# Designs tried in a protein design run: designed miniproteins, single chains. Part 92

Each design is a single chain, and the fold is of that chain. pLDDT is the mean over its residues in the fold that is shown.

## One batch from the design tools (miniprotein)

Design m3398
Fold by ESMFold2-Fast:
Structure m3398 (fold): chain A 65 residues (1-65)
Amino acid sequence: VEALRRIILNEPLPERYQGLSNREAIFTVLVELGVPEEEAQRLANAIAGLVDIGQGSEELVEIAL
């Protein structure tokens, strides 16, 4: 879950996720947490979109991260 927190806070990714896009790193973390691949892809796309547009923690709280 540390990689997901770093993406949300715009911090450098842990070494194991270096070279991945924000979406790819979020997807990988969600799958590692036991989220099904289809659901993990939808969540990764939504979260990466929110991070990329810089709308911040309020929207991320609404999607229950």
Scores: mean pLDDT 63

Design m3399
Fold by ESMFold2-Fast:
Structure m3399 (fold): chain A 61 residues (1-61)
Amino acid sequence: SEVEEDILNLIKEGKTPEEIVAELRKRGYTDEEIVEAVLNLLKKGKITEQQARDIIEEVLR
């Protein structure tokens, strides 16, 4: 999905979890869409458990 590709690109660019969540929200993604995409990326082995945890914790803050 587009949100999954955006997350992967932001991680590749070395963005922090705070910067990733802020940029995704600026692009118009909902918190639910961000969390679902992160969980899908984790399930596919595209990101680490720590990366997934850090982004989700930032969304929920």
Scores: mean pLDDT 90

Design m3400
Fold by ESMFold2-Fast:
Structure m3400 (fold): chain A 58 residues (1-58)
Amino acid sequence: ERETLLRQVMKAVREAMEKGDIEGLRKRLDELKATATPEQRAMIDNALAGAEYYIKSL
């Protein structure tokens, strides 16, 4: 049940893609970025960009 930051990011992205909720995703990822390392922050930014592109393509 307890997941790493990366797992939480991936779950948030997946749920947002299912709902098409970019605003909810941005809010959730901003919260996760507050305690993220620089490497994790870059990964979160890439995940957000990918999710936005995917949702807009649907």
Scores: mean pLDDT 75

Design m3401
Fold by ESMFold2-Fast:
Structure m3401 (fold): chain A 123 residues (1-123)
Amino acid sequence: SKIEEQLKRLQEIGAQTSPEATRQVNLAASGLYSAALSIEAGSGKAAAEAVDNATRHFRDAAALSSPDLAARLAEAFLEALEQLKELLEKNKDKISEEDYAAAKAALDKGIATARAILEEARA
């Protein structure tokens, strides 16, 4: 799947960081994978919680990384979140309106966080 390809890319970049940052990247990737499964199951609230958790671990990983690696992690994380946003739209009819709004808000917040980290890392 496109999501699995982006998660693999995220983990490959993470493996180039410190052991502590690598652990945080792996937790972020695991959280995004859990979000994908939750979206497909129609569990938008669980997906929102998984995205928020993944975003926190991604933020921690970026803070532990050099600017160049933080930028690469942010690009990969952004692409994974955009794929999850597409997956959310594809599964919209399986998800309650309230749960859809929660998942969308978590994804939008994650995207904003990743973009901010990318801009700071490139400065």
Scores: mean pLDDT 90

Design m3402
Fold by ESMFold2-Fast:
Structure m3402 (fold): chain A 61 residues (1-61)
Amino acid sequence: MTPEEEAQREVLKAAKAILDGDYETAIEHLKRALEIDPDNVAARNLLAYVEALKAGKPFPG
């Protein structure tokens, strides 16, 4: 399986965790996706979003 496919699986797991309200699990999966594929735009964007939610800050865009 390609690194891109593995990173995509981790992003999908993170998306599910976000829907379940489990932001800690989402962050773990997104960090793993970025470890596999550091240029993954979806993982980078979702990680920023979830970290902002956990910090109690509005997402900047």
Scores: mean pLDDT 79

Design m3403
Fold by ESMFold2-Fast:
Structure m3403 (fold): chain A 98 residues (1-98)
Amino acid sequence: MENIEKLKEKGEEFARLVREQLGDERTADAIRELTDKIVEAIKSGNKKEAALNLTKLIMLAFATAVDAELQGRTEVAERILELAKEISKLGDKAIEES
């Protein structure tokens, strides 16, 4: 339960960072949608769907970090990668505990 709540919080933090620092509302919305899909899949016991959507969210984080770096936003890119690591760990734990 705690890992699901933290996962949701980190997903929202990632979406907010992308919207506020990069001005990318479309990517922020995609982050929220993927986070919601992961949480719903975990709650329903669908471990495969949860893992798939978690992988998609992490891939989106790496793509977004590359775009931030190309814009000269190195600190934002590093922060996205840190959030990706935290989201991955929290997601894996929440899936294992479901």
Scores: mean pLDDT 87

Design m3404
Fold by ESMFold2-Fast:
Structure m3404 (fold): chain A 73 residues (1-73)
Amino acid sequence: SRESAERLVDGAKRMLEEGESPEFVKKALTTALLSKGLPKEEAEKTAEEVVEALLKGDYEKAIEILEKALKKA
């Protein structure tokens, strides 16, 4: 759901704000997406796109990317 996507984005944003590396946040998101049933390749790609959007300050795009990916799980 959009609420689930928002919670994952908020978690990733908080990790970046707390000084975690983008690579660590990508790994954490990949693990969360795998746990929600996404295939490994799609989970890795989605995590990368979400972190890139967050680094650009585009939080709405990060939510849209995650919501779209979660609909396929």
Scores: mean pLDDT 84

Design m3405
Fold by ESMFold2-Fast:
Structure m3405 (fold): chain A 69 residues (1-69)
Amino acid sequence: AARRRARRAEGERYAAELRANADSERAKLIREIAETLNKIGDGLDEGLAAYRKTGSREEARKAFEEGAA
């Protein structure tokens, strides 16, 4: 019984390590995507504000590019 329990615990630890590694990589990718989306969001807000002020698609695009940088 004790050895069977130890082998099961060892397998569970190995599975937990694999999951932790996958979760770490996933968290890093999510963070990078979130940072990119935040920059795009800032650009969209600036672009929309410029379009409402000027009615110009060129001014909106310029403001978007500057805001997303």
Scores: mean pLDDT 74

Design m3407
Fold by ESMFold2-Fast:
Structure m3407 (fold): chain A 67 residues (1-67)
Amino acid sequence: SMAEIKKQLIDKEVLKNMLKIAIDATEMVLPGLSPEDQAKAEKVIEQLKEEMKKLDKEIEELKKKLK
């Protein structure tokens, strides 16, 4: 139903905002880390960005199902 699709859309948009906050917070601490830990943190940031891209595609697919 449209109501279920709208609920899923809201839930995914909330999750996307949470991922943005996590990425931003990680990027803020990055300069204070050792070079080895910076490399590890940068890899985590890239993985989170890939999850956000996947989530964006899911959000767009849900929006297309709404008239």
Scores: mean pLDDT 86

Design m3408
Fold by ESMFold2-Fast:
Structure m3408 (fold): chain A 50 residues (1-50)
Amino acid sequence: MLDPEFAEALKAQGIESEEEARKLPNLPVTAKTPDGKEVTFDPRAAIRPR
């Protein structure tokens, strides 16, 4: 399942869509969510196809 806040955090990193996120390697990234928290996650794991 995908949380909208993670999608917004990835866009803040310069990732416009899932296609860009799928190009990323499996690495932990730290991004500030719209919820106002810093979250460390694997972008590919957070944005997987449904």
Scores: mean pLDDT 58

Design m3410
Fold by ESMFold2-Fast:
Structure m3410 (fold): chain A 84 residues (1-84)
Amino acid sequence: RENSKKALEALEAGNLEEAREFAKKAVENGDYTYAYPVINAIFARELGKEEAAKLFLESARYLLEGNVDKANEAYSEGIRKLAA
């Protein structure tokens, strides 16, 4: 969870390389649930899909706050924006 939090914080600060490093460590530690929204936000941003990236960041933040319903809503919207 710490690596997922650091990945989110790095991405919010615009540090893509650092965000990728911490997201990788989170996945290696089995923190998939918290890492996936951040990984998708990085991917969306690399594709220039900023709306999708913002939704995935909101999902990650809600998930860390324990608001699973809002996290799932933001994640689903992010997927739709990414796929459009």
Scores: mean pLDDT 80

Design m3411
Fold by ESMFold2-Fast:
Structure m3411 (fold): chain A 81 residues (1-81)
Amino acid sequence: MYQVVLVARFPSEEAAREAARELNEIPGVEAEVEGTTLTVTVRAPDRETLRARVMEAVKIVEEHGGEVVAAGASAAELAAA
């Protein structure tokens, strides 16, 4: 299983929640909101599917006015940094 964790910041909590709702509709994508910050975990069985899901997740973040500020292999590594 392949995994990428993205952290995104939004101009408002409402925008972050709307982005999270849309992201959670994508198979293998889980989004958690904390204030104006979104943590997006993208999982896929292969690299091609992972790339497609990451690209779609980034597009949704940007459509809602968010900016991806960090990317890593796990949420634990990003939280520890």
Scores: mean pLDDT 79

Design m3412
Fold by ESMFold2-Fast:
Structure m3412 (fold): chain A 70 residues (1-70)
Amino acid sequence: SREETRERILEAAVELIKRKGAENTTTRDIAKEAGVSVGTLYAHFPSKEHLLITAMMLDIAREVERALGE
């Protein structure tokens, strides 16, 4: 589904950012890790910046939840 594909792309982005940082992470790397084409990635996210910011915010939200025990 579109939701499952979007989630896979976000998870791949979070993992790559954790491993090598946002600046060293490309949309090609994320697409490969997620098992999708770059075209499919752009169908879900309008820009690399939008994808990276969304992934970083998701990771921060998860860290905050863990820190608060919520």
Scores: mean pLDDT 82

Design m3413
Fold by ESMFold2-Fast:
Structure m3413 (fold): chain A 74 residues (1-74)
Amino acid sequence: HHKEGERYAGEGKYEEALEAFEKAIEENPDDYITYENAGFLYYLLGKKEEAKEYFKKALEINPNHQASKNFLKK
């Protein structure tokens, strides 16, 4: 569930947040919010290339999602 990953990220537990987001993607691969959250977390960790790939996946699922568009144009 993506909310578990969001809570870990809010607590600064980025490794645990990534594991929770990976599990959420495995359970629901069409959830663009989880891809966006994973992308944002990779960006915070300085892994910008990985962040871009996750934002691209989120945008493929929901092309009108402004946050994912903004990260990809950066």
Scores: mean pLDDT 73

Design m3414
Fold by ESMFold2-Fast:
Structure m3414 (fold): chain A 85 residues (1-85)
Amino acid sequence: SFLDEESKKYIFEPLKELGEKVLEYTKEKKLEEAEEEKKKMEEYFKKIKELLERTVPKEYLEPLFKEIEEFVKETLEEAEKIKKE
């Protein structure tokens, strides 16, 4: 991996914070606020993807992008489960 543990942490920490807010707002039934945090997660991923694609070969980025996509998917699936409660 081209990313050390620190670099990976810097990428995932903001994403985790946004994901936690999505889940918290969904539990509180603040669905509009939850949607805003979802959009911020999507914007953050788009920004990171575009930034890294400028400097790093695609073969090194594909595993990282899949890991981020899986994290977002899992967060959104958990939010949908909370909505059904």
Scores: mean pLDDT 81

Design m3415
Fold by ESMFold2-Fast:
Parts: sequence; C-alpha cells; structure tokens
Structure m3415 (fold): chain A 63 residues (1-63)
Amino acid sequence: MDALIERAKELGILEEVEELVKRGISLEEALYTVSTIKHLEEAGKLELAKWLREQLEELAKEI
C-alpha cells in the first residue's frame, strides 16, 4: 500500500486518488485510473480522458 501512495505522490495525483478512496474505490483502482487519465490528457486525448473521468464518477456514485 505504501508503494502505491508514493507512486501517486510522484505522479502528482495523490489528492485525486485519496478522494476516490474516500468514496469507496480501491487504492489500486484509483491510482491506475487517475494515472491513465493524466497520461491521456498529456497525450492530447482530452475526450477519452473526460469519458474515463465520467465512468469513474458513475462507479463512485454506485458505491
């Protein structure tokens, strides 16, 4: 678990990951999903990144 938290800090996404974990999403799932979204945003795939954020919100809402 500590290694995943350190990875989130390195990627600058710790705050977003912690918010998702508070909403009931696992640390692993939150880290992978948010890091993927950031990668898509950096690659200019903004529509796909937005879609993935919406899917994550729907998942968190169901928990």
Scores: mean pLDDT 79

Design m3416
Fold by ESMFold2-Fast:
Structure m3416 (fold): chain A 79 residues (1-79)
Amino acid sequence: SSPLSVEEIVERGVAAAEEFRAQGKYTLAAYFYDEAGKVAERAGNLELAKELYERAAEAYRQAGVDDLADERLKKAEEL
């Protein structure tokens, strides 16, 4: 896919994640950051993928799901 389509998908995913986080829906926020990270990773944007996995980890930690937070942080470190 073109960089423009990937960028739009990531931007929409991040916007959804930030809206859910503002509502205290941290598990949904983490899900959308994680999905955006996967899109960035598959497109070869490893720096963006790393940042998004770190944001997903933070949101999972805010949700009290430390195991998933640690898993996402490790994935970000391995990129």
Scores: mean pLDDT 87

Design m3417
Fold by ESMFold2-Fast:
Structure m3417 (fold): chain A 74 residues (1-74)
Amino acid sequence: EEAEEEARLYVHKGRIALANGDYETAAKYFEKAVELDPESPLAPVAYRGIAEAYRKLGDEEKASEWEKKAQELA
């Protein structure tokens, strides 16, 4: 699927950005992945990635929001 493949690429880019300390970029890539395929098995990974990125940026409110979304997918 086009959306699934593109979403997987954005999750990959987000993980690379997190590893490099580019937290703002990582959050954007993970958010894009969720927009493309919100029902993906990778959606919880993307939500947790967004939460981690915002936590590193000092935005605990947004971090908590995305962490709750990840929990809802259980």
Scores: mean pLDDT 80

Design m3418
Fold by ESMFold2-Fast:
Structure m3418 (fold): chain A 70 residues (1-70)
Amino acid sequence: MVTPAPSAQEVLDYARELAEELLAAETESKKAAIYAGGKILLIGMELDGADEEAVKEAMEILDKAWEEAE
């Protein structure tokens, strides 16, 4: 059995949780780890067949959180 692709809601919820963790991170290294790890996992979700628009929106959520955290 092949693992089903993540839903658009799961992708977006994941990005929102990571954005909150990123903004709450106390050190630059923690922020970088959350941001980089989150982007890698979102790319993995897209490769697994997740909705491209949802992944794009999720990446924008993380990008905005990263910009705001700096």
Scores: mean pLDDT 79

Design m3419
Fold by ESMFold2-Fast:
Structure m3419 (fold): chain A 60 residues (1-60)
Amino acid sequence: MLSPEAREAVRKAAAEGNGELAVQKAVDIEGDLTGDQARELGRILTEAGVPGYPPGVPVP
Protein backbone atom coordinates (compact mmCIF):
# COMPACT_ATOMS: atom_id res chain seq x y z
CA MET A 1 0.00 0.00 0.00
CA LEU A 2 1.14 3.55 -0.61
CA SER A 3 2.34 5.54 2.40
CA PRO A 4 0.28 8.60 3.40
CA GLU A 5 2.99 10.88 1.97
CA ALA A 6 3.02 9.03 -1.37
CA ARG A 7 -0.78 9.01 -1.51
CA GLU A 8 -0.98 12.77 -0.90
CA ALA A 9 1.73 13.52 -3.47
CA VAL A 10 -0.03 11.30 -6.03
CA ARG A 11 -3.42 12.91 -5.36
CA LYS A 12 -1.93 16.40 -5.80
CA ALA A 13 -0.32 15.48 -9.14
CA ALA A 14 -3.50 13.67 -10.27
CA ALA A 15 -5.62 16.74 -9.43
CA GLU A 16 -3.35 18.68 -11.84
CA GLY A 17 -3.97 16.00 -14.51
CA ASN A 18 -0.34 14.90 -14.50
CA GLY A 19 -0.22 11.10 -14.36
CA GLU A 20 3.52 10.92 -15.10
CA LEU A 21 4.35 13.23 -12.20
CA ALA A 22 2.11 11.14 -9.92
CA VAL A 23 4.00 7.95 -10.88
CA GLN A 24 7.37 9.68 -10.41
CA LYS A 25 6.44 10.98 -6.95
CA ALA A 26 5.20 7.55 -5.85
CA VAL A 27 8.47 5.92 -6.98
CA ASP A 28 10.55 8.70 -5.37
CA ILE A 29 8.84 8.09 -2.01
CA GLU A 30 8.28 4.29 -2.05
CA GLY A 31 11.08 3.10 -4.37
CA ASP A 32 10.09 0.05 -6.42
CA LEU A 33 6.30 -0.14 -6.45
CA THR A 34 4.62 -3.43 -5.58
CA GLY A 35 1.63 -4.59 -7.64
CA ASP A 36 -0.72 -3.42 -4.88
CA GLN A 37 0.95 0.02 -4.74
CA ALA A 38 0.75 0.32 -8.55
CA ARG A 39 -2.98 -0.59 -8.48
CA GLU A 40 -3.66 1.99 -5.76
CA LEU A 41 -1.78 4.60 -7.81
CA GLY A 42 -3.89 3.70 -10.86
CA ARG A 43 -7.10 3.98 -8.83
CA ILE A 44 -6.17 7.46 -7.58
CA LEU A 45 -5.41 8.57 -11.15
CA THR A 46 -8.67 7.20 -12.56
CA GLU A 47 -10.73 8.66 -9.67
CA ALA A 48 -9.19 12.08 -10.42
CA GLY A 49 -10.08 11.70 -14.12
CA VAL A 50 -6.53 11.63 -15.49
CA PRO A 51 -6.67 10.63 -19.19
CA GLY A 52 -5.45 7.13 -20.06
CA TYR A 53 -6.00 5.53 -16.64
CA PRO A 54 -9.21 3.44 -16.74
CA PRO A 55 -10.36 1.61 -13.57
CA GLY A 56 -8.45 -1.55 -12.70
CA VAL A 57 -5.50 -1.01 -15.05
CA PRO A 58 -2.03 -0.89 -13.42
CA VAL A 59 0.04 2.23 -14.12
CA PRO A 60 3.16 1.84 -16.33
Scores: mean pLDDT 73

Design m3420
Fold by ESMFold2-Fast:
Structure m3420 (fold): chain A 61 residues (1-61)
Amino acid sequence: MKHEKAAERVRAVLEDHLPQEITDEVAELVREGNILEALDKVEEHASPETVRETRLVLLEQ
């Protein structure tokens, strides 16, 4: 998928901050191009700093 690299980068950021199960769900949403749903899920479980880092990774695509 065209978002495969973005999903891998997001996973690398989140694996240090979120449980593996949530990280995998967010990465899958990114792979499918569901960027807004992915960010919403990160916002539910992560600190504002982690949300910002995830947004930067996704915006670089």
Scores: mean pLDDT 77

Design m3422
Fold by ESMFold2-Fast:
Parts: structure tokens; C-alpha cells; sequence
Structure m3422 (fold): chain A 68 residues (1-68)
């Protein structure tokens, strides 16, 4: 559900705050997988487009964390 996605994002943000980058990356990967499923289920809708943009932002954040 969308609520689960927000919970995972909050968890990832807390891990980043603590410097636990490897764990944060794992949580972001799970979040991205759920977002991709939600985007597919909402294909052709405004929500689907928003979710795809969110996926791109999280992929970029994940790559930045890998550099640490």
C-alpha cells in the first residue's frame, strides 16, 4: 500500500541520518520495488506518473549513498 511506502521512506531517512548507508540502500531498494508495482497498477493515471518521478528521485539518492 501507499502507506507502507511512506513508512519505508521514513525508515530510510532515519538510517541515512544515523550514517547507516548500507541499510538505507536496502530499504530504498524495497521502496523502489513497491513504487514500481504501484506505478504499474496505476499505469496511465496521474498517480502513476507521480510514482514514476518518485522512483527516479530515489534511484538517484541510492546512487549518491553508494558513493559513501
Amino acid sequence: TIGEIFDLLSEAQELIKKGEYEKAIEVLEKTIELLRKAAEENAGTRLGEILREWIESLEKKKEELKKK
Scores: mean pLDDT 81

Design m3424
Fold by ESMFold2-Fast:
Structure m3424 (fold): chain A 65 residues (1-65)
Amino acid sequence: MVSEEEIQEAMAEIYIGLGNLLASKGDYKEAAEMYKRAAEIYREAGDEEKAEEALKKAEEYARKA
């Protein structure tokens, strides 16, 4: 059975991947938004460590935007 936690983790991973893709294209503002979204989702899933990592990436790319 697919749980809410599994869905949240999958969604967060998708946003991380999209953020990485956007960052590689120089779309730093959009990349930061994707990482921020991933951080919110990881936090809701209870993965505080991954949420913190995603938030740091969001801050880094927001600074470059």
Scores: mean pLDDT 82

Design m3425
Fold by ESMFold2-Fast:
Formats: sequence, structure tokens, C-alpha cells
Structure m3425 (fold): chain A 80 residues (1-80)
Amino acid sequence: SMEIEKELFELFKEAEKLIEEAIRLVEEGKLEEALKKFKEAQELGTKAIDLAIENNIFSEEIKEKLKHLQELVLEFVNKL
């Protein structure tokens, strides 16, 4: 379903935004705030995976979104 794929892309986009905010907060020395934003991103990531499983949606576009999200996670962890 294109509607569910759109919802998945929006969840990935919001998770990416939250991780980018978390990275900025770590750079500012605001570790507690950074971890809270990272937790929010993880919750959105879990929701996206659950939606993909429930709807049997696995595509190259989703794979690329997951790769990008993992790169941002690695950047965040490396700045801790």
C-alpha cells in the first residue's frame, strides 16, 4: 500500500531528524537531552519496523532508509 509506505517514510524521516537533534545536543554537552531524543528516535524506528512486518513491506527504498538511519545512529554513538 502506497499509504503505508508513505507512513513508513515519514516515520524514518522523523527518526532521522530526532537523531540529528541528538547529535547536535551531544556536541553542545547536553547529554541527558540528547539521550531523550535518541530514545524517541528508537521508539519511532520500532514502530516503523512493526508496520513493515504487519504489512509485509520490504523494498529497496526501505532498505536505503534503514541504512541511512544506521549511519546516523553510528555518528551519534561515536560522539558520546
Scores: mean pLDDT 85

Design m3426
Fold by ESMFold2-Fast:
Structure m3426 (fold): chain A 99 residues (1-99)
Amino acid sequence: MKITLPNLIKKVTTAIKSGQLQLSLEEKIILVSLIEKILPYVEDEDIKQKLIELKEALNTKSNQSILEKYLKENNIDPNDINQIRAVLIERLEKLAEKI
């Protein structure tokens, strides 16, 4: 299914807010931490605002140690913002499939 990135983020955010999508605390921490890591590098204002709304809907504090462990276990370079962005998109797509 071809869905635009802003619509993908909105779909996941709406499902979290409605309780249709339930996430573990660890999953919420990983998502918030990935979002915070990429936000300074997002140039598209619509995507940036949708990511901020998703972060607020998750209502969970980021944790750098948990993020670093996750990135290491998945062989992701913590300085490669493009890889981190791709991982966030992949996780959002997998969550959207459950909705």
Scores: mean pLDDT 85

Design m3427
Fold by ESMFold2-Fast:
Structure m3427 (fold): chain A 59 residues (1-59)
Amino acid sequence: MKEFIEKLKAKAKEYEKKAAELYKKAKETGDKKLKLEAEILEGMAALLYGVAALLEKLA
C-alpha cells in the first residue's frame, strides 16, 4: 500500500513538472495545443495526488 501511494505521488510530480514545461513553451510559442496538453497533464497530476491522499486516509 505505502509503496503504491509513493509511486502515485512520484508520477503526479512528473506530470506536474511536464505540465509546467509545456505551459512555458505555450507562452513562448503561442501554441494553444501545448497549453491544452499542459492543462490535461496538470489535471492528471491533481487526480493522482487526490487518489494518493484518499489511499493514505484509508490505510
Scores: mean pLDDT 82

Design m3428
Fold by ESMFold2-Fast:
Structure m3428 (fold): chain A 73 residues (1-73)
Amino acid sequence: SEGEKLLKQAEELLKKAREYLEKGDIKKAISLVTEALKLIRQALELGADQAEASKLYDEAVEIMKEIMEKVNA
C-alpha cells in the first residue's frame, strides 16, 4: 500500500540519520529525523500498520534523544 511505502521510506531516512549522527553531522541528522516523522504521520493517515509506525516513531525519538545529548555535552 501507499502507507507501507512511506513507512519503508521513513525507515531508510532513520538509517541515514544514524549514519550522519555517527559522522557528527548533527544538522543533517535532525533534518532526516524530521522528514521521517512527517512520513510516519502521513503513512498513518493513509491507514498504515499502527504497530510498525509506532516502532519507527520510537526509533526516531531515540535518535533525537541521542542528538540532544550530543548537543548538550
Scores: mean pLDDT 87

Design m3429
Fold by ESMFold2-Fast:
Structure m3429 (fold): chain A 76 residues (1-76)
Amino acid sequence: STVEELKKLLEEMREIVKELEEGKISKEEALKRFAEIAAQIQAKLQQLVAQGKYDEVKELLAEAQEIAERLAKLIS
């Protein structure tokens, strides 16, 4: 389902942040990979809106924001 695809993309974002925190990847590589996944998440969130899955959109957006804030702190 689109929800399960989004959950997998969010886990990929979390893994990028973890690899950056652990010094396994550069800031530049992390930002590039994060941007690519964020674009995919945006497209799939629009699909959920079209399906009327507003509660799922709200929850997934909150998770995406938490991950993005964690990345922002690491690159500040």
Scores: mean pLDDT 87

Design m3430
Fold by ESMFold2-Fast:
Structure m3430 (fold): chain A 74 residues (1-74)
Amino acid sequence: MLTREEAEAEVRAAEELLEEARRAAEEGDLKKAIRLLVAAALLASAAISFSEDPEIRRRAEELLRRVLAELREL
């Protein structure tokens, strides 16, 4: 299992990747946007699977849902 600090770091990294992906999509770089969104989804999924903290899992689940919505819009 991830420590709470490790799980929080995974969620923060995923949030940063989502923001970068949105900017890449705005710039028309769809390949970059897709790569960043996939990376964000993997980090969020890791936090869901390996964190025992319910608040971190809830935040990661919300983030994963947002990432999947962004991918659907591309």
Scores: mean pLDDT 85

Design m3431
Fold by ESMFold2-Fast:
Structure m3431 (fold): chain A 78 residues (1-78)
Amino acid sequence: SADEEKAREAYEKGVEAFEAGDLETAREHFEESLRYAEKAGNKELAAKALYALGLVYMGQGKVDEAEAYFKRAEELLK
């Protein structure tokens, strides 16, 4: 679907920003990816975006927030 395509495109932009060390831009793109994945009802894409957000928060030293995102990703795939 168009929403799944937008989720994937946002995810790829998030990965590029994350690899460049731009954690704030990466967060924005992964949040956009999550929004479109949820709109599409695609649990696998949503879990992927949630896990990526966890990695962003871990990179920022926000361990509690990172743990919450990782837990949300795991629960979504049960």
Scores: mean pLDDT 90

Design m3432
Fold by ESMFold2-Fast:
Structure m3432 (fold): chain A 73 residues (1-73)
Amino acid sequence: TITGTPAEVLAWAESTGDEDLVIDAVLAQMEAAFAKKLPDAKVGETLATLTSKAGTFEIRKTEDGIEVTFTPK
């Protein structure tokens, strides 16, 4: 399981050399960009979940912005 900012999770995915995982991480980064524009989102709230063949990306609001957690299958 990897947790971090959308950019940190994408950088991790790029470091694995798994092109499918990189594509899924880019999609999660785009979902996070949309989610952070939600005006009434609360700290700790799950804003979006993206399920891919590699695993699940959960996008959550934090005090510092947006956090992405990847849980592999």
Scores: mean pLDDT 74

Design m3433
Fold by ESMFold2-Fast:
Order: sequence, then structure tokens, then C-alpha cells
Structure m3433 (fold): chain A 64 residues (1-64)
Amino acid sequence: MKEFIEKLEEKIRELEEKIKELEKKIKENPEDKELQKKLKLEIEILEGMKALLEGIISLLKKKL
């Protein structure tokens, strides 16, 4: 279980870094609607992963 949580935390960090890179690219090309679309999608995935992580932590707290 801890290994799975650590893996999720690492993926969340990687997504946060990708989001920062996309934000920088959008600042350079604010007219690029495709980059804005990709940013929104990555943010949705990140929020989903954070919700999943919180759900797992809540289940572990009930078992302990």
C-alpha cells in the first residue's frame, strides 16, 4: 500500500511539473488554444489523481 501511495505522489509531482511547463509555453503563445486545451486536460487529470490519493488515505485511516 505505501509503495502504491508513493507511486501516485510521484506521478502527481510529474503532472505538476508538466503543468508548469505548459503554463510557460502559454505565456509565450497566449493565442495558442491547443496549449490551453492541453493545460485544462492535465489539470483535470491532476485533480482526479489527488482525489484518488485522498480516498486511499481515508480508507487506510479507517482500517488503522
Scores: mean pLDDT 79

Design m3434
Fold by ESMFold2-Fast:
Structure m3434 (fold): chain A 111 residues (1-111)
Amino acid sequence: MLDEAIRALREGKYEEAVQLAEEILKKNKSADAYTLLGIAYLKMGKYEEAVKYFEEALKIDPNNVRAYLLLAIAYLKMGDYEKAKQYVDKAMEIDPDNPEAKALKEYIDKL
C-alpha cells in the first residue's frame, strides 16, 4: 500500500520504503510511487538516483509541483544551483503561491 510506504519514510525506514514503492510500481506505474522512491533515495544521500525517479514521476504527471521542488532540492545537494533554480522557477510557474517554492527560491537567490 502507498500509505505503508509513506509511513516507512516518516519512520526513517528508507530501504523498506524503497521495497514497498517498487512493489507498487510492479502493479501500476504511478507518479506518487516514483516520487516516494525519489524521496527515499534523497534521504539516503543518493541524489542522482533520486533525480531519476522524480523525472519518471514528471513523465506521468508533468504538473507535479512537489516533484519539481524535490528535483530542486536534489540539485542543491549536488551543488548544481542553476538546475535547482530552473526547477524552482518551474514549480512557481505552476503554483505561484506555493510557500515551499517561495522559500526555496529565496534561499537559492541568496547563493
Scores: mean pLDDT 86

